# Ledger of designs, part 66: designed miniproteins, single chains, continued (4)

Each design is a single chain, and the fold is of that chain. pLDDT is the mean over its residues in the fold that is shown.

## One batch from the design tools (miniprotein)

Design m14432
Fold by ESMFold2-Fast:
Structure m14432 (fold): chain A 81 residues (1-81)
Amino acid sequence: SEIEAVLQKWVDALKPKKQQAIENAKNQKELTELLGKAIQEVADAMRDELQAALDRAPPTSDLSFDEEIALSMARMILAST
């Protein structure tokens, strides 16, 4: 679905930033802070795309189970920014 494709694009964009955070973090606190910044940066860059996909998604009652999970994840990502 479109929402799943946008989430995959978000994951692909986040992956190199996540890897850099893991390599640069000296402890769990730094890892959490660096991951939080990476997630927010990618979500901010993709906000319009994620929001457009959410706005074009059919009502939740008409979505497949996988699409409902994808929609919930996209909403959580946007809420984090």
Scores: mean pLDDT 73

Design m14433
Fold by ESMFold2-Fast:
Structure m14433 (fold): chain A 110 residues (1-110)
Amino acid sequence: DRSLNLRFEDPEANRAVTYLLVLHLYGLLKQDSELLQLAEKKFDELLEDPSKAPEIREEVKKILLELFSKEEDPEELAERILELAKELGFTSLLPEIREVLEEILEELKE
């Protein structure tokens, strides 16, 4: 389970990691090299300074909201992200990934 390599002791850092992982999975599905590089850069920033976790999480959430708002079927995309996460072995993070995706989908309705 690749999720074990992404766990911090700080719950805020773990939350930021989950948002970054969703952004990375989105980038993989869209074959978007710029989004993949952005996710990697922000993950490196988090590793260097975990106290930035709340700021990184909010920035990534804003990006995900923008990206999902442009999708014809955001709910179908969320299901594809969950399936990709499972295929790539992020099985222990599936509940957290689902929670982030549900949050994004709910805010799009507002």
Scores: mean pLDDT 83

Design m14434
Fold by ESMFold2-Fast:
Structure m14434 (fold): chain A 84 residues (1-84)
Amino acid sequence: SMQFTRDQKLTLALQSLIAYKVTKDEKYKKKAVELFRELGFSDEEIKELEAKSIEELVREALKYAGEDTEEKLEEALKEIEKFK
């Protein structure tokens, strides 16, 4: 069984929410909400995350992945544009 660290699981949850905002596919929103609940986030905290922009969510994901540089943000946003 694969064990994820809290930061790895949080990064996956944020990436799923980003995927939802980019693709508008409800399956990604459902996955993100499930992962956030497993991490102990309240429904109110999850709603606050859902209200964030794609850029804000990417910044959060990079922070928890240990990749929180302006260069990595630019690369991630450019990669996301391929899926629009």
Scores: mean pLDDT 78

Design m14435
Fold by ESMFold2-Fast:
Structure m14435 (fold): chain A 62 residues (1-62)
Amino acid sequence: GAERERARQLLRERMEALAQKVKEENPNATYTLEEIDGETFRLTITVDGKTYVLEASVSDLL
């Protein structure tokens, strides 16, 4: 429904904002934001040879 679509859009925007902030603070950082399915997002951030993976689902918020 509309509530799920809104939550999906907000989750994506929040994850992109987080990735951009990390990249601004760490010039050598790289990131990839993937949509695993219509409700699950995976953010992979690599900085100084270390990889961090964050996964979040709209279903976990509803």
Scores: mean pLDDT 79

Design m14436
Fold by ESMFold2-Fast:
Structure m14436 (fold): chain A 90 residues (1-90)
Amino acid sequence: MEAAIEQAEKIMAAAFRQSPEAARRTAEVAVETLDGEETARTMREELGPAGEGMGEALRSIFETHAEHREEIARAMKEKVEELLREAEEA
C-alpha cells in the first residue's frame, strides 16, 4: 500500500512537470470516479504519448489495490495541491 501511494505520487509529480493542469485534472478524475481506466484515459488525453505510460501505471495501481482506491486518489490530489502551492510560492 505505502509503495503504491509513493508510486502514484511520483507519477503525479512527473505529470505536473509536463503540465500542471493535466496533473490537476487527472487527480480530480481519480477522486471523482475512483476508476483506474478513467484516470488513465484522462492522463492520455491531456499529455498524449507522454501520458500513455503514466496512465497505464496508474490503472495498474488502482487495479492491484482496489480496496484502497480512495486513499490512492486522495494521495494523488494532495500531491498535486502540494506542487501547486510550491509553484505559487517560488
Scores: mean pLDDT 84

Design m14437
Fold by ESMFold2-Fast:
Structure m14437 (fold): chain A 79 residues (1-79)
Amino acid sequence: MHREKAEELIKRAEELAKAGDYAGAAKELADAAKHYEEAGDLRKFASLYSTAGLYIAEAVLQGDEEKAREAQEYIKKLL
């Protein structure tokens, strides 16, 4: 059930972003994007993957460069 798992991951990402953990939020959004890609929903995949990239940039701007790098490597390995 790719969509149900993706929706749970999106909710986790929203909570992490609200807490200021943008690197963690990016990882959850990338997992959600992977589930939509596997379901063949490329529009949702593209939207979530794009937002994950923006969250990585935000993590860098806030000084969480190590966490941002870890998130980038995670996403690269996942996709």
Scores: mean pLDDT 85

Design m14438
Fold by ESMFold2-Fast:
Structure m14438 (fold): chain A 112 residues (1-112)
Amino acid sequence: MVEVTQSPASVTAAVGGTVTINLTTSKPVSSEDGISWFRERPGQAPELLISNTSTRAPGVRDRFSGSGSGTNFTLTISDLRPEDSAVYYGLQTSEEPVSRGQGTRLTVTATA
């Protein structure tokens, strides 16, 4: 089983800033499957942002980017907007059972 660890648990950043969320897996994930990144808002279904580590989902803006390989992956969100305040998590599907990180709560403020 692949364990997924995500950091930080919470982060606060200013509008227009950049945030990086890190994800580590206990074993290398397949380059074909990679890591998928999701955004979850209270009371809403999770929204796919990135698949296969770096492929943006249709309609997802270029300010969201994924990178990484092996056991170390990142989601970078640039040009932060108030609507980016949400919980973000990574998911691996290379090995069953499917496993995900604990999530990162992002809070975007008008001022730093």
Scores: mean pLDDT 80

Design m14439
Fold by ESMFold2-Fast:
Structure m14439 (fold): chain A 80 residues (1-80)
Amino acid sequence: SVEDKLEELLEEIERKGEELIEALKNKDYEKAYELADEIHKLKEEALKLAKENGLDVKPIEERIDEIEDEIQEKADKIQS
């Protein structure tokens, strides 16, 4: 279903967010930037999928914002 595909995309954003945090811990900034771009593309894909299927995008945007906030909190705690 569309809802299943959306959940898969959101789970992939979470997974790539964890990989981004690991790249930052390793000071692999090139990989971190690549992962950030991939996350951005997955967000666009999820929102497009919702719009094309007549779903309300607001709950999906809120879920993405929550995931991004968690990633940012983890990133802010990384120390050199």
Scores: mean pLDDT 84

Design m14440
Fold by ESMFold2-Fast:
Structure m14440 (fold): chain A 86 residues (1-86)
Amino acid sequence: MEDVKKLNEVMRELEKLVPEIREEFERMREMKEKDPKLTTKMGVEVTGKAMEVFDPEKEKEVKEKMEKMTPKGTVKMTEMLLNRVK
C-alpha cells in the first residue's frame, strides 16, 4: 500500500503510452467504485488484459518503454505479481 501512489502514477503514464489500455482502464474504473480494494488490483489486471490483447511483438516494445518511464524494479515487481496471480 505504501507504493499505491507510485503505482497509480505508473498506470496513468501507461495509459498515455498505450492508448488501447485506456479503454480497459475506463472499464476498470467503474469496478473500482464498487470495490474499494480494487486500487491495487487494477494495476495487475490492466497489465494482464493488455498482454492478452497485444501481440508478442508489441509486448516487447511496451516493456522497453516502461523501463524508461518507471524504475526497472517496478517492472520486475509487476511481472512477479502477474506470476503470483496466475
Scores: mean pLDDT 51

Design m14441
Fold by ESMFold2-Fast:
Structure m14441 (fold): chain A 60 residues (1-60)
Amino acid sequence: SRLEELEEELRRLEELLKEIEEEIAKETDPKKKAILEVVRAILKGAIYFLKELIERLKKE
């Protein structure tokens, strides 16, 4: 179903976020670390939006 597809996509994004957070923890270059921090912020926003969408669809 569409809901199941969205839940799978959410899981993939959460896995990517964990990978990015691990890369940030290992990164010693301030410039690269700053770029990863921006990517993390974007992923967190996308995850938040997708969670909200999934919750709305569960009620419909």
Scores: mean pLDDT 86

Design m14442
Fold by ESMFold2-Fast:
Structure m14442 (fold): chain A 107 residues (1-107)
Amino acid sequence: MAALSPEEVTAFGILLAAVTFEAARLGYDEETLKAIQEVGRAVLRALTDPSAPEELQRLARGLFEAIKAGDAEAVREKTQEIARHLGYDEETAEKIGEAVAEAVRAD
């Protein structure tokens, strides 16, 4: 798919805020919430910046589509892959992925 429209960028920003709020409501710690926001910012940049790495753009697009579809398992997998790409360890990547997937499922 092509780059996101301004409306889609705004929609993703709202979704990122909603996911972060829901994860906080579900009791995830501050470190996990900060990591969710960092992953979300990287995703938004990859979707809007044509100079972003191609692999990150592909993963970001996959995550955006999974969120729109409400596919919690795909959201978990794509979030974990992006977190690992950003340098998070396996345990932290799994925790971020689970938190985002659970927040998407709860909404």
Scores: mean pLDDT 77

Design m14443
Fold by ESMFold2-Fast:
Structure m14443 (fold): chain A 81 residues (1-81)
Amino acid sequence: MKKKLLRKAAIYYTAGSLHLIAAEMGLAGLAPDTDVIEELRAAVELFEKAAKYAEEAGDLELAEELRKKAEEARARLEELE
């Protein structure tokens, strides 16, 4: 069971990271058609989901790291709205 939860955490973390990279490229002008707000919203949601799976797996250190990433993405989102 724990291995499946960690795999889910890894999948959601990877997806969230890709959305965050897309938002950063949009902000840098490298991808001007990027919806930065929607990419940041997706990153927040995916990092929060990854953190929940890490916590359920008992990896509290990973869960805290993922929550911090979600908070950082949320802070950037709040600055842009």
Scores: mean pLDDT 83

Design m14444
Fold by ESMFold2-Fast:
Order: structure tokens, then C-alpha cells, then sequence
Structure m14444 (fold): chain A 96 residues (1-96)
């Protein structure tokens, strides 16, 4: 429960930051580093919980954010946002 609540908070913070990046229309290196740190912490928690599938999903989303930033690809970042929202909804459904 406590690890799941912390994981949800990290995913929510990553989603909020990605939404702000999209709203500004500019990809700040500082925002990228903050998003990467949130993903790294979320991945570690998922792995500690034994949720290999979730850890792999988060790893792929982290790669997609870095790629979107490198290319300036807004559409790729919007896809990442959609997946983060889905992960957030799934985690919320697990909190009884």
C-alpha cells in the first residue's frame, strides 16, 4: 500500500510535468532531468514491488520522453502523456 501510494505520486508528478512541457511548447533540459528522475524512482519502486511488467512500461516511457525531447517531437510526448494517464488510472484502481 505505502509503496503503491508513493509510486502513484511519482507517476502523477511525471504526468503533471509532461503536461506543463506540452503547454509551454518548449522542452527545457531542466524539465527533462526532473522527468527522468521521477521515472527512475518509479522504475525502482516497481522493481522492488516485483512488478516487472510495470517496470518495463515505465522504462519504455522514459526512453520515449528522452527521444521526444531530442527530436522536439510534440506528438511523441503526447503519446507518453496518454500512457502515463493510463498507468495513473491503473494504480488508482489498485488502491482500495
Amino acid sequence: SEKLEKLLKLVEEARDLVERMLARGQFSPEDLERVKKLFDEAIKLAEEMGDTDLANILKKLREEVEEAFRKGDREQLEIVLAFLSMVEALLKSELK
Scores: mean pLDDT 86

Design m14445
Fold by ESMFold2-Fast:
Structure m14445 (fold): chain A 75 residues (1-75)
Amino acid sequence: KLKELEVLFKVLDVDNDGTITEEEFKLGLEGSLGENPTEEQIKHFLEPFDTDKDGKVSEEELKETIELVRNKKVP
């Protein structure tokens, strides 16, 4: 649910700068959601949303990703 994602984002964003790195996103999926994605899958999943290509994803980009997953499966 959206509230769960918002809480997760705040926990992973330890610097409170409004972004999450690929590493933090991977750890969040493994620890909180029980997922075990590969680094390649994470990069492929996030690359359309990391417009700056600096390895950081904004909260807005994450919410859009979740909405896409809600409507179809993502590997």
Scores: mean pLDDT 60

Design m14446
Fold by ESMFold2-Fast:
Parts: structure tokens; sequence; C-alpha cells
Structure m14446 (fold): chain A 74 residues (1-74)
């Protein structure tokens, strides 16, 4: 019940934060390329990939916790 709901909310929030982080990192990578800083662009691209992976992991966790919570409400 409440613990599963709180864990689901936490996973959802983490996924959203990581999604925003990935988007921001991609925007910064593009800007770095426009400014001719390829090394900085690569660093931001790596950050975007890590954030995308973390977002997917947290999204899957949220989906599992939401399914468990729904089962307990029946």
Amino acid sequence: PQKLLQQAVSAYTAAKINEVGAETSRELAERAREEGNEELARKFEEGARRNEEAAEKNRKLYEELEREYKRLLE
C-alpha cells in the first residue's frame, strides 16, 4: 500500500529527472559542437546516454511497482 506507492512515486520522479537530464545534456552537446568544442560535446553526449539508461531503469521500476500496487488494491 503506502510504501509501494511512495516507492513508485520516487521511481517515477527519478525517471523524469533523468529524462530532463538527458535532454539538457543533448542540448549542451549540440551547443558545444556549434562552438567548436568537440571534447565538451562528447562529455555531454556521455552524460545524456547515462541519464537515458537511468531513466529507462527507473521507468521499468515504476511500471513494476505500479503493477504491484494495483494488485494490492484488488
Scores: mean pLDDT 86

Design m14447
Fold by ESMFold2-Fast:
Formats: structure tokens, C-alpha cells, sequence
Structure m14447 (fold): chain A 65 residues (1-65)
């Protein structure tokens, strides 16, 4: 289901934070992510985050250093 997909996607991103992500925050109404730099890998993570945000009804905020 969409809710199971969203939960799995958020958990997978949380497990991948150390090399690519400067900060990662999940709030009641939003997901905030700051990436260290733009790469094909971080662009793929953006797509996953957009799907998770849409499935959960949260706003998505993405920044790059």
C-alpha cells in the first residue's frame, strides 16, 4: 500500500544519511533534507523523498550546500 511504501522509503533514506546528507528532519507536516552536494545519487533520493511526501501528505523541503 502507499502508506507501507512511504514508511519503507523514509526508513531507507534514514539509513543512507552519513555520506550524502547534512541534515534530515521528519515533522508532522513536512520532511526537510539538506544534501551536501548535487549528484545522480542525491537526485534519485529526491525522487524517493517526493514519492514519500506525496504518499504521507507532507510538504517536502530540499536544499543543497
Amino acid sequence: SASLYAAAAIAAIGGQIDGDVESFEIEEDRIRVTFKKRTPRTEALEELLRRAAKATGKKLEIEYL
Scores: mean pLDDT 70

Design m14448
Fold by ESMFold2-Fast:
Structure m14448 (fold): chain A 90 residues (1-90)
Amino acid sequence: VPEEVLKEIEEELKELESLSDETLEKMIEGLEGLLKTDPNNVGLLIRLGLLYYVLKKYEEAIEYFEKALELEPNNVRAKYLLELAKKALE
């Protein structure tokens, strides 16, 4: 994984971890609404996975990252986040 991609993921996770569970759940609800209009949007799938990851809903996070990788098998961000979420389940 490129160093810049890791840094961006770490910064994004840190920002999301500073938010309340209520705020994260509201963000998920909004993004799930958007995903209904564009179900193959890889960016939305990754963002939903990140939000579920921060809520420690690792199984849901994995499902979103796996779907993103099915659509874009070479997506470095989704690969890294999937490994991270799987490691958290162990």
Scores: mean pLDDT 86

Design m14449
Fold by ESMFold2-Fast:
Structure m14449 (fold): chain A 99 residues (1-99)
Amino acid sequence: MQEEIDLEVEGIADGFRIAIRASEVVQKEGPEAARQYAVDEALKRIEEVKKRFGEEMAKLYADAIIAGMGAVASFEERAGNTEAAQALKDAIDEVKKKI
């Protein structure tokens, strides 16, 4: 229970960090590079949680990281950063297909 809450909070925070950095990548390298960065980093962290805590905890963490990334995508869309928002949405869809 407490372990699950701690992983969920960590997942949301990691999702925020990944998405913020991906938005910076959009400005420097474009939306495709940002999408790839977000997918690779999210899947890497989900795999690390799976190896350490098992599949059930990895699923909880994956749902949390997706929620964190989605929150940033919503903020970017409201700010008019359409390319960043779309790159994050595309990354979230790809991560969901691979978990």
Scores: mean pLDDT 87

Design m14451
Fold by ESMFold2-Fast:
Structure m14451 (fold): chain A 71 residues (1-71)
Amino acid sequence: KAEELLKLGKKYLKEGRYDEAIKLYQEAISLDPDNEEAWTNLAVAYRKQGRLKEAEEYMNKAVEISRKRLA
């Protein structure tokens, strides 16, 4: 499930294995597109790789989801 993919992705993110973390977060998003944590962590992973444009786009998506949840 999406929660297990997020846990494993977070582990790889901590280990500096950003490509592997990105794949897991993308799978989590495919299962639950409204998962704010998955979009936020995807943005962090892209930023750590220096892929700043993609990081910005994914962070904007996380903000949109967060605002809907808090409304």
Scores: mean pLDDT 83

Design m14452
Fold by ESMFold2-Fast:
Structure m14452 (fold): chain A 93 residues (1-93)
Amino acid sequence: DLEKLAELLEKLAEKVREAAEAGDRLEADITVSLAMMALSIGKKMAEKEGDEESAELLEEALRRVAEAAEAGDYEGVVEALEEAAEKLRELAE
């Protein structure tokens, strides 16, 4: 269910923001890793169901999150997760 995945990504984005604002880099990095796992699993499920549009969206989101995380850009991670969640909700009609 794309709607449940979107809700999970929104909650993970909030946790990354809270951890980053608190200066808790360990919690932020763990939460980013969980978000990347959720995106990866979601992509594989979309591919198995033949949902090419959702699979492509999740692949792009995973790439953006990974790039932002490598740069230590937690704001970029939050933005990528929130944008992915919004687009997934639009597809989950």
Scores: mean pLDDT 87

Design m14453
Fold by ESMFold2-Fast:
Structure m14453 (fold): chain A 58 residues (1-58)
Amino acid sequence: SAFAEAGREHWANLSEERRKILSDIAAQLRAIGDGIDKGLAYLRAGGSREEADKLAAL
């Protein structure tokens, strides 16, 4: 996929330490998204909102 020139230049100029921090943050955000998706899938299958909220928190 394409992204803005400024974005590519910024990423290329980041130190290894800064890249690691950003990668760790991205991993945490993905984990949060996965939890939300599980909760939504449970609701779509006819589950209760209370149980879906618990799944989303995982």
Scores: mean pLDDT 75

Design m14454
Fold by ESMFold2-Fast:
Structure m14454 (fold): chain A 79 residues (1-79)
Amino acid sequence: NLEEALRALTLAIEHVRQGDLEGALEAAEKALKYLKQSKNPSSDAIEAIEKARKHVEAGDLEGALEALQKAIEYVKKNM
């Protein structure tokens, strides 16, 4: 559900801020699963989460935070 996706995205942001890249990837993947299970999944939000995961894998924490924040905005627009 979209509320569960938002909670997971917020958790991913906190993990990135703490430098916990593994936790950030797990939380982002959980958000992606909740989003894909929603009745009308936002393709923009999905793309933003996938970009965030790539930034985390590259060690670009600033890029990851920006992408996760955009994902939250897209999810909220669909609520």
Scores: mean pLDDT 83

Design m14455
Fold by ESMFold2-Fast:
Structure m14455 (fold): chain A 55 residues (1-55)
Amino acid sequence: SKEEIKELLIKIVLSRKDEPLEDIVVMVRQFAESLGWSEEEIEELIKEIIEALNS
């Protein structure tokens, strides 16, 4: 499901905190676009990832 993919991506990103935020955002966006997610869903995913990284 989209929720499961979102949770998985957040976990992957948290394991890669050594990478620049810009690179993480690009990777996540490209992956979600490859799965056919809408721009709105991609923006929400990126927002949640940034929030998780800042927590």
Scores: mean pLDDT 78

Design m14456
Fold by ESMFold2-Fast:
Structure m14456 (fold): chain A 62 residues (1-62)
Amino acid sequence: MLSDEEAAAKLRAAGGEVVRRVALTGVAPSADEAIAAMARALGLSPEEARRLGRRLAKQGAV
């Protein structure tokens, strides 16, 4: 498993790429689909991916 910092960075990059692809294709994934994709990319459970997403959102608020 990656360190929390590395996992957060990869999760952010994966999320950004998903959003960029959605903008190009015109199809928005559901939140569950996005979380599942991030979990696959990082080798995490969906719950772990969701916790990292919340951590990134908290950091982005500043």
Scores: mean pLDDT 65

Design m14457
Fold by ESMFold2-Fast:
Structure m14457 (fold): chain A 67 residues (1-67)
Amino acid sequence: SSAARRAEAERIAAEAERAAVRHILQGDYDGAIKTLEEAAARLEELGADELARRLRVGAQQVRKLKS
């Protein structure tokens, strides 16, 4: 169902954001960026474009921290 797909997409986004935070705390900014970008691509395949955009923005913010 549409609701089940949305719940799964939200779970994927939340798990990716938590994993990215762990990478950042370990100083692994490249790992955080990769995690967010891979999850965003998967969300795009699921049609969860707004959640994918949120993760892409998160990856850009991590790139600023790395700079």
Scores: mean pLDDT 88

Design m14458
Fold by ESMFold2-Fast:
Structure m14458 (fold): chain A 68 residues (1-68)
Amino acid sequence: MVSPEALEEAEKLFKQAVEYAKKGDLKKAYELSYKAAQILVDSLPKEKQPDPKEVGELLFKKAVEEAK
C-alpha cells in the first residue's frame, strides 16, 4: 500500500531536486532524488521493492532533464 503522505513527501523532494539541478547543484539534486527514491521504494510491498539505487539514479536523470 502506498500512503498519500509518502507520495507527497517524495514529490516535494523531487521538485527540490529539479530546482537544485536548475541551479547547477547536481550533488544536492542527486541526494534529494535518492531520498525521494527511498520513500517511494519503502512505500511499496516488500516483494515488489526495486533497488533504491536504481530508482534514485532514474529520478536524478529525470530531474536533470526537467531542469533543462
Scores: mean pLDDT 78

Design m14459
Fold by ESMFold2-Fast:
Structure m14459 (fold): chain A 62 residues (1-62)
Amino acid sequence: SELDELLERVKEAAKRAPAGHAATVVGRAEQIARDAREGKISEEEAIEALRRGYEAAVATAR
């Protein structure tokens, strides 16, 4: 799914971030994906949140 694809991208980008920051980014991304799967948030909201997480992870890795 698009959520699973974005989650993998966030986790991959986080590997290049500082360790403490990486753990926080991954944990938040996994929680967002879980909330979407459980219907607590819309898939649209989850996708937007994951994209923001990806952008933040890429920015800190550079």
Scores: mean pLDDT 76

Design m14460
Fold by ESMFold2-Fast:
Parts: sequence; C-alpha cells; structure tokens
Structure m14460 (fold): chain A 96 residues (1-96)
Amino acid sequence: SGLERLEELLEEVRELIEEVKELIKEAEKKGDEELVKELEKLLLELEILEGMILIVIGVSKLIGEDPPESLVERLEKKLEELRKRFEELKKRLEEL
C-alpha cells in the first residue's frame, strides 16, 4: 500500500539524515568548507522531504485513504535523487 511505502521511505530518509550528519563531521575534520556547505544543503533538503512524508502520512491516516500513487512515486524519486547526491559527496570526501 502507499501508506506502507511512505512509512518505509520515512525510515530510509531518517537513516540517510544520520549518514549525512556523520559525513559533515568528517568533512569538517578535513577542513573542506565547500563540501560541508554542500552537505548542509543536502541535509536541509532531506529534512524537508521528511516533513513532507510526515504530512502525507498524517493526512492519509486522518481521512482513512491511501495517498495518491503519483505522490508516493514523486517522494520515492526525490529520495533517490538525494541519495545519488550523497554518494557523489561521499566519494569527493574519500578522494581528499
């Protein structure tokens, strides 16, 4: 169901938020101020996505209906885009 997919997506977003926070600490230790700034922007976008997922879950539970499939798919695609950006930034840190 769309609601179950969003609850799973929420767990994935929260896990990625913690991974980004750890990567920020490592970038700070290496003195890469530009990478820290890019990771902080990624963190903000993940926190916005978390908020959007929570709102959709809350509304769906309140009205007793599954969220629209197109909305679930858009939120899933947004996480995939943010995860790819995380992997690119992580690779950049490993090359320092």
Scores: mean pLDDT 90

Design m14461
Fold by ESMFold2-Fast:
Structure m14461 (fold): chain A 72 residues (1-72)
Amino acid sequence: MSLEEVEEKVREAAEKAAATGEPVNLTFEVEDAEKAAEIAREVAAEHGLKAHVTVEGNTVTVTLLPADVTVT
């Protein structure tokens, strides 16, 4: 998967998470996992969401969380 495809999928998921108020989970296999993780965090921040990102080799798992699920 290309970094452009990662950005597109994360953006679509971020819009869905923001609209529904529900967490969205995504998993990508990508050559540049670090850059994919960076893109996911940036896109989430643009939508007022929190991103929890796990990198395992070339596999990037992203959980997009609505801002309202932040613990006190």
Scores: mean pLDDT 77

Design m14462
Fold by ESMFold2-Fast:
Structure m14462 (fold): chain A 63 residues (1-63)
Amino acid sequence: SLLQSVGLSKEIVERLKELNADPETQVLAINKFRSGVLSQAELLEIIRSSKNAQELKEKLLAA
């Protein structure tokens, strides 16, 4: 999985799957992590606080 290959934790990957995050939202999460804008802990908190994939995408874009 691309998500695992970039060093994102199994929990983050599983939570993204649970939210049914589309590939664009997954790539956005990867880019925010790779750029240093979001840590793994910050990403996990955003994912946990999101009710659906659309809310997650909006929160990631705002970060």
Scores: mean pLDDT 81

Design m14463
Fold by ESMFold2-Fast:
Structure m14463 (fold): chain A 71 residues (1-71)
Amino acid sequence: MTDVEIAKLIRDFLEGKLSFDELYEKLRQLPVEKRRAAVDALLSVAEYFQPEKVPEARAIRERLDADIAAE
């Protein structure tokens, strides 16, 4: 998955076009370094453009970070 594809997934999620579970499943398939970068980008974009989505973005980060810690 390219950085452009990741950015589109983040945007679709923040615009309500993609669910929490769909975004989580897509990001979970990425290598650890790309998962971390995608989570950081998601939180930064959510904070600036869709503050109401920040709690969901944090929940995705927490699940992905827990997955990384379990590896």
Scores: mean pLDDT 78

Design m14464
Fold by ESMFold2-Fast:
Structure m14464 (fold): chain A 58 residues (1-58)
Amino acid sequence: SVILDVLKHDFGLSDEELEELKELAETKSREEVIEYLKKTFGLSDKEAEGAYDAILLS
């Protein structure tokens, strides 16, 4: 939740964009989504793993 709030507030992601990330997480491997989050949002390994878990559990 905290990491998703960072994505929403710091990068201005809409609820629709978060739904797109959820779909990406369902269709891509964990490793691919973590690398995407790290490269796109500048997250650390731990932050990207937390964001991935939060996206899937939301």
Scores: mean pLDDT 74

Design m14465
Fold by ESMFold2-Fast:
Structure m14465 (fold): chain A 56 residues (1-56)
Amino acid sequence: GSMMEKKIEEIERTAVRGVVLRDEALLEEAIRQAEKLGNKELAANIRKALDVLRTE
């Protein structure tokens, strides 16, 4: 894939790790990386996962 596809995959892996480990800092880092990439949809989806984690 393109470098952009690899960056998205890396962000997704970080977000998955954050969910599995219940690590808010990893989810916040994944959101920051998605926002920096300009992928607002990816950032919004990871934000929803963080919000779920915070309400459990």
Scores: mean pLDDT 84

Design m14466
Fold by ESMFold2-Fast:
Structure m14466 (fold): chain A 77 residues (1-77)
Amino acid sequence: AAPASSATPVERRILSAFLSGEVDGEKGATAAEIAELLGVSQATVSRALRRLEALGLLEAERRGRRTVYRLNRAALA
C-alpha cells in the first residue's frame, strides 16, 4: 500500500500544490481554479477537495456564491 493510504492521485496532487505554494494558501482557491491549475475536471477536483476537507487537511470558507478551500495549517503544523 502507498504510505498515504486511501488518497487518490488527484487528492495527493491538490495537497502537494497547497504545500508547495502552487495554490496560494493565504487566499485559498476554488475548485474551478484548482481544476484549471491541474488540468482535470472541476467535478473530479470538487470531490477530492470535499474529501480533503473531511480529513481536516483543508478548510472550506464561503465567499458569496463560491467556496474557497485553504490549507488547514493547524492540522499540518
Scores: mean pLDDT 75

Design m14467
Fold by ESMFold2-Fast:
Structure m14467 (fold): chain A 87 residues (1-87)
Amino acid sequence: MSLEEQFELGVRTVEAVLATPGVTPETLYIAGGVLKAIGEPIAAEAVLAAADEAERLTGGGEVRPEHRPAVLEAARRAAEEAIARAR
């Protein structure tokens, strides 16, 4: 998988998780851990950054629709930074 494909995988994973009603930051941490275990480090870093932002906004509670833009932005920034470091 290319670095750009990992960026898209990370962001799409966050979008898919956030589309599920009642999700918490724990679901994003689990998804990020799985991506890391299967060898997708850029995607994992994006999802784990989204998890950290979701935890900051909710305190471990349900991720609400109003939180989604900030959570997705955290994922995109982390992926961009990880790609810059890998190049």
Scores: mean pLDDT 85

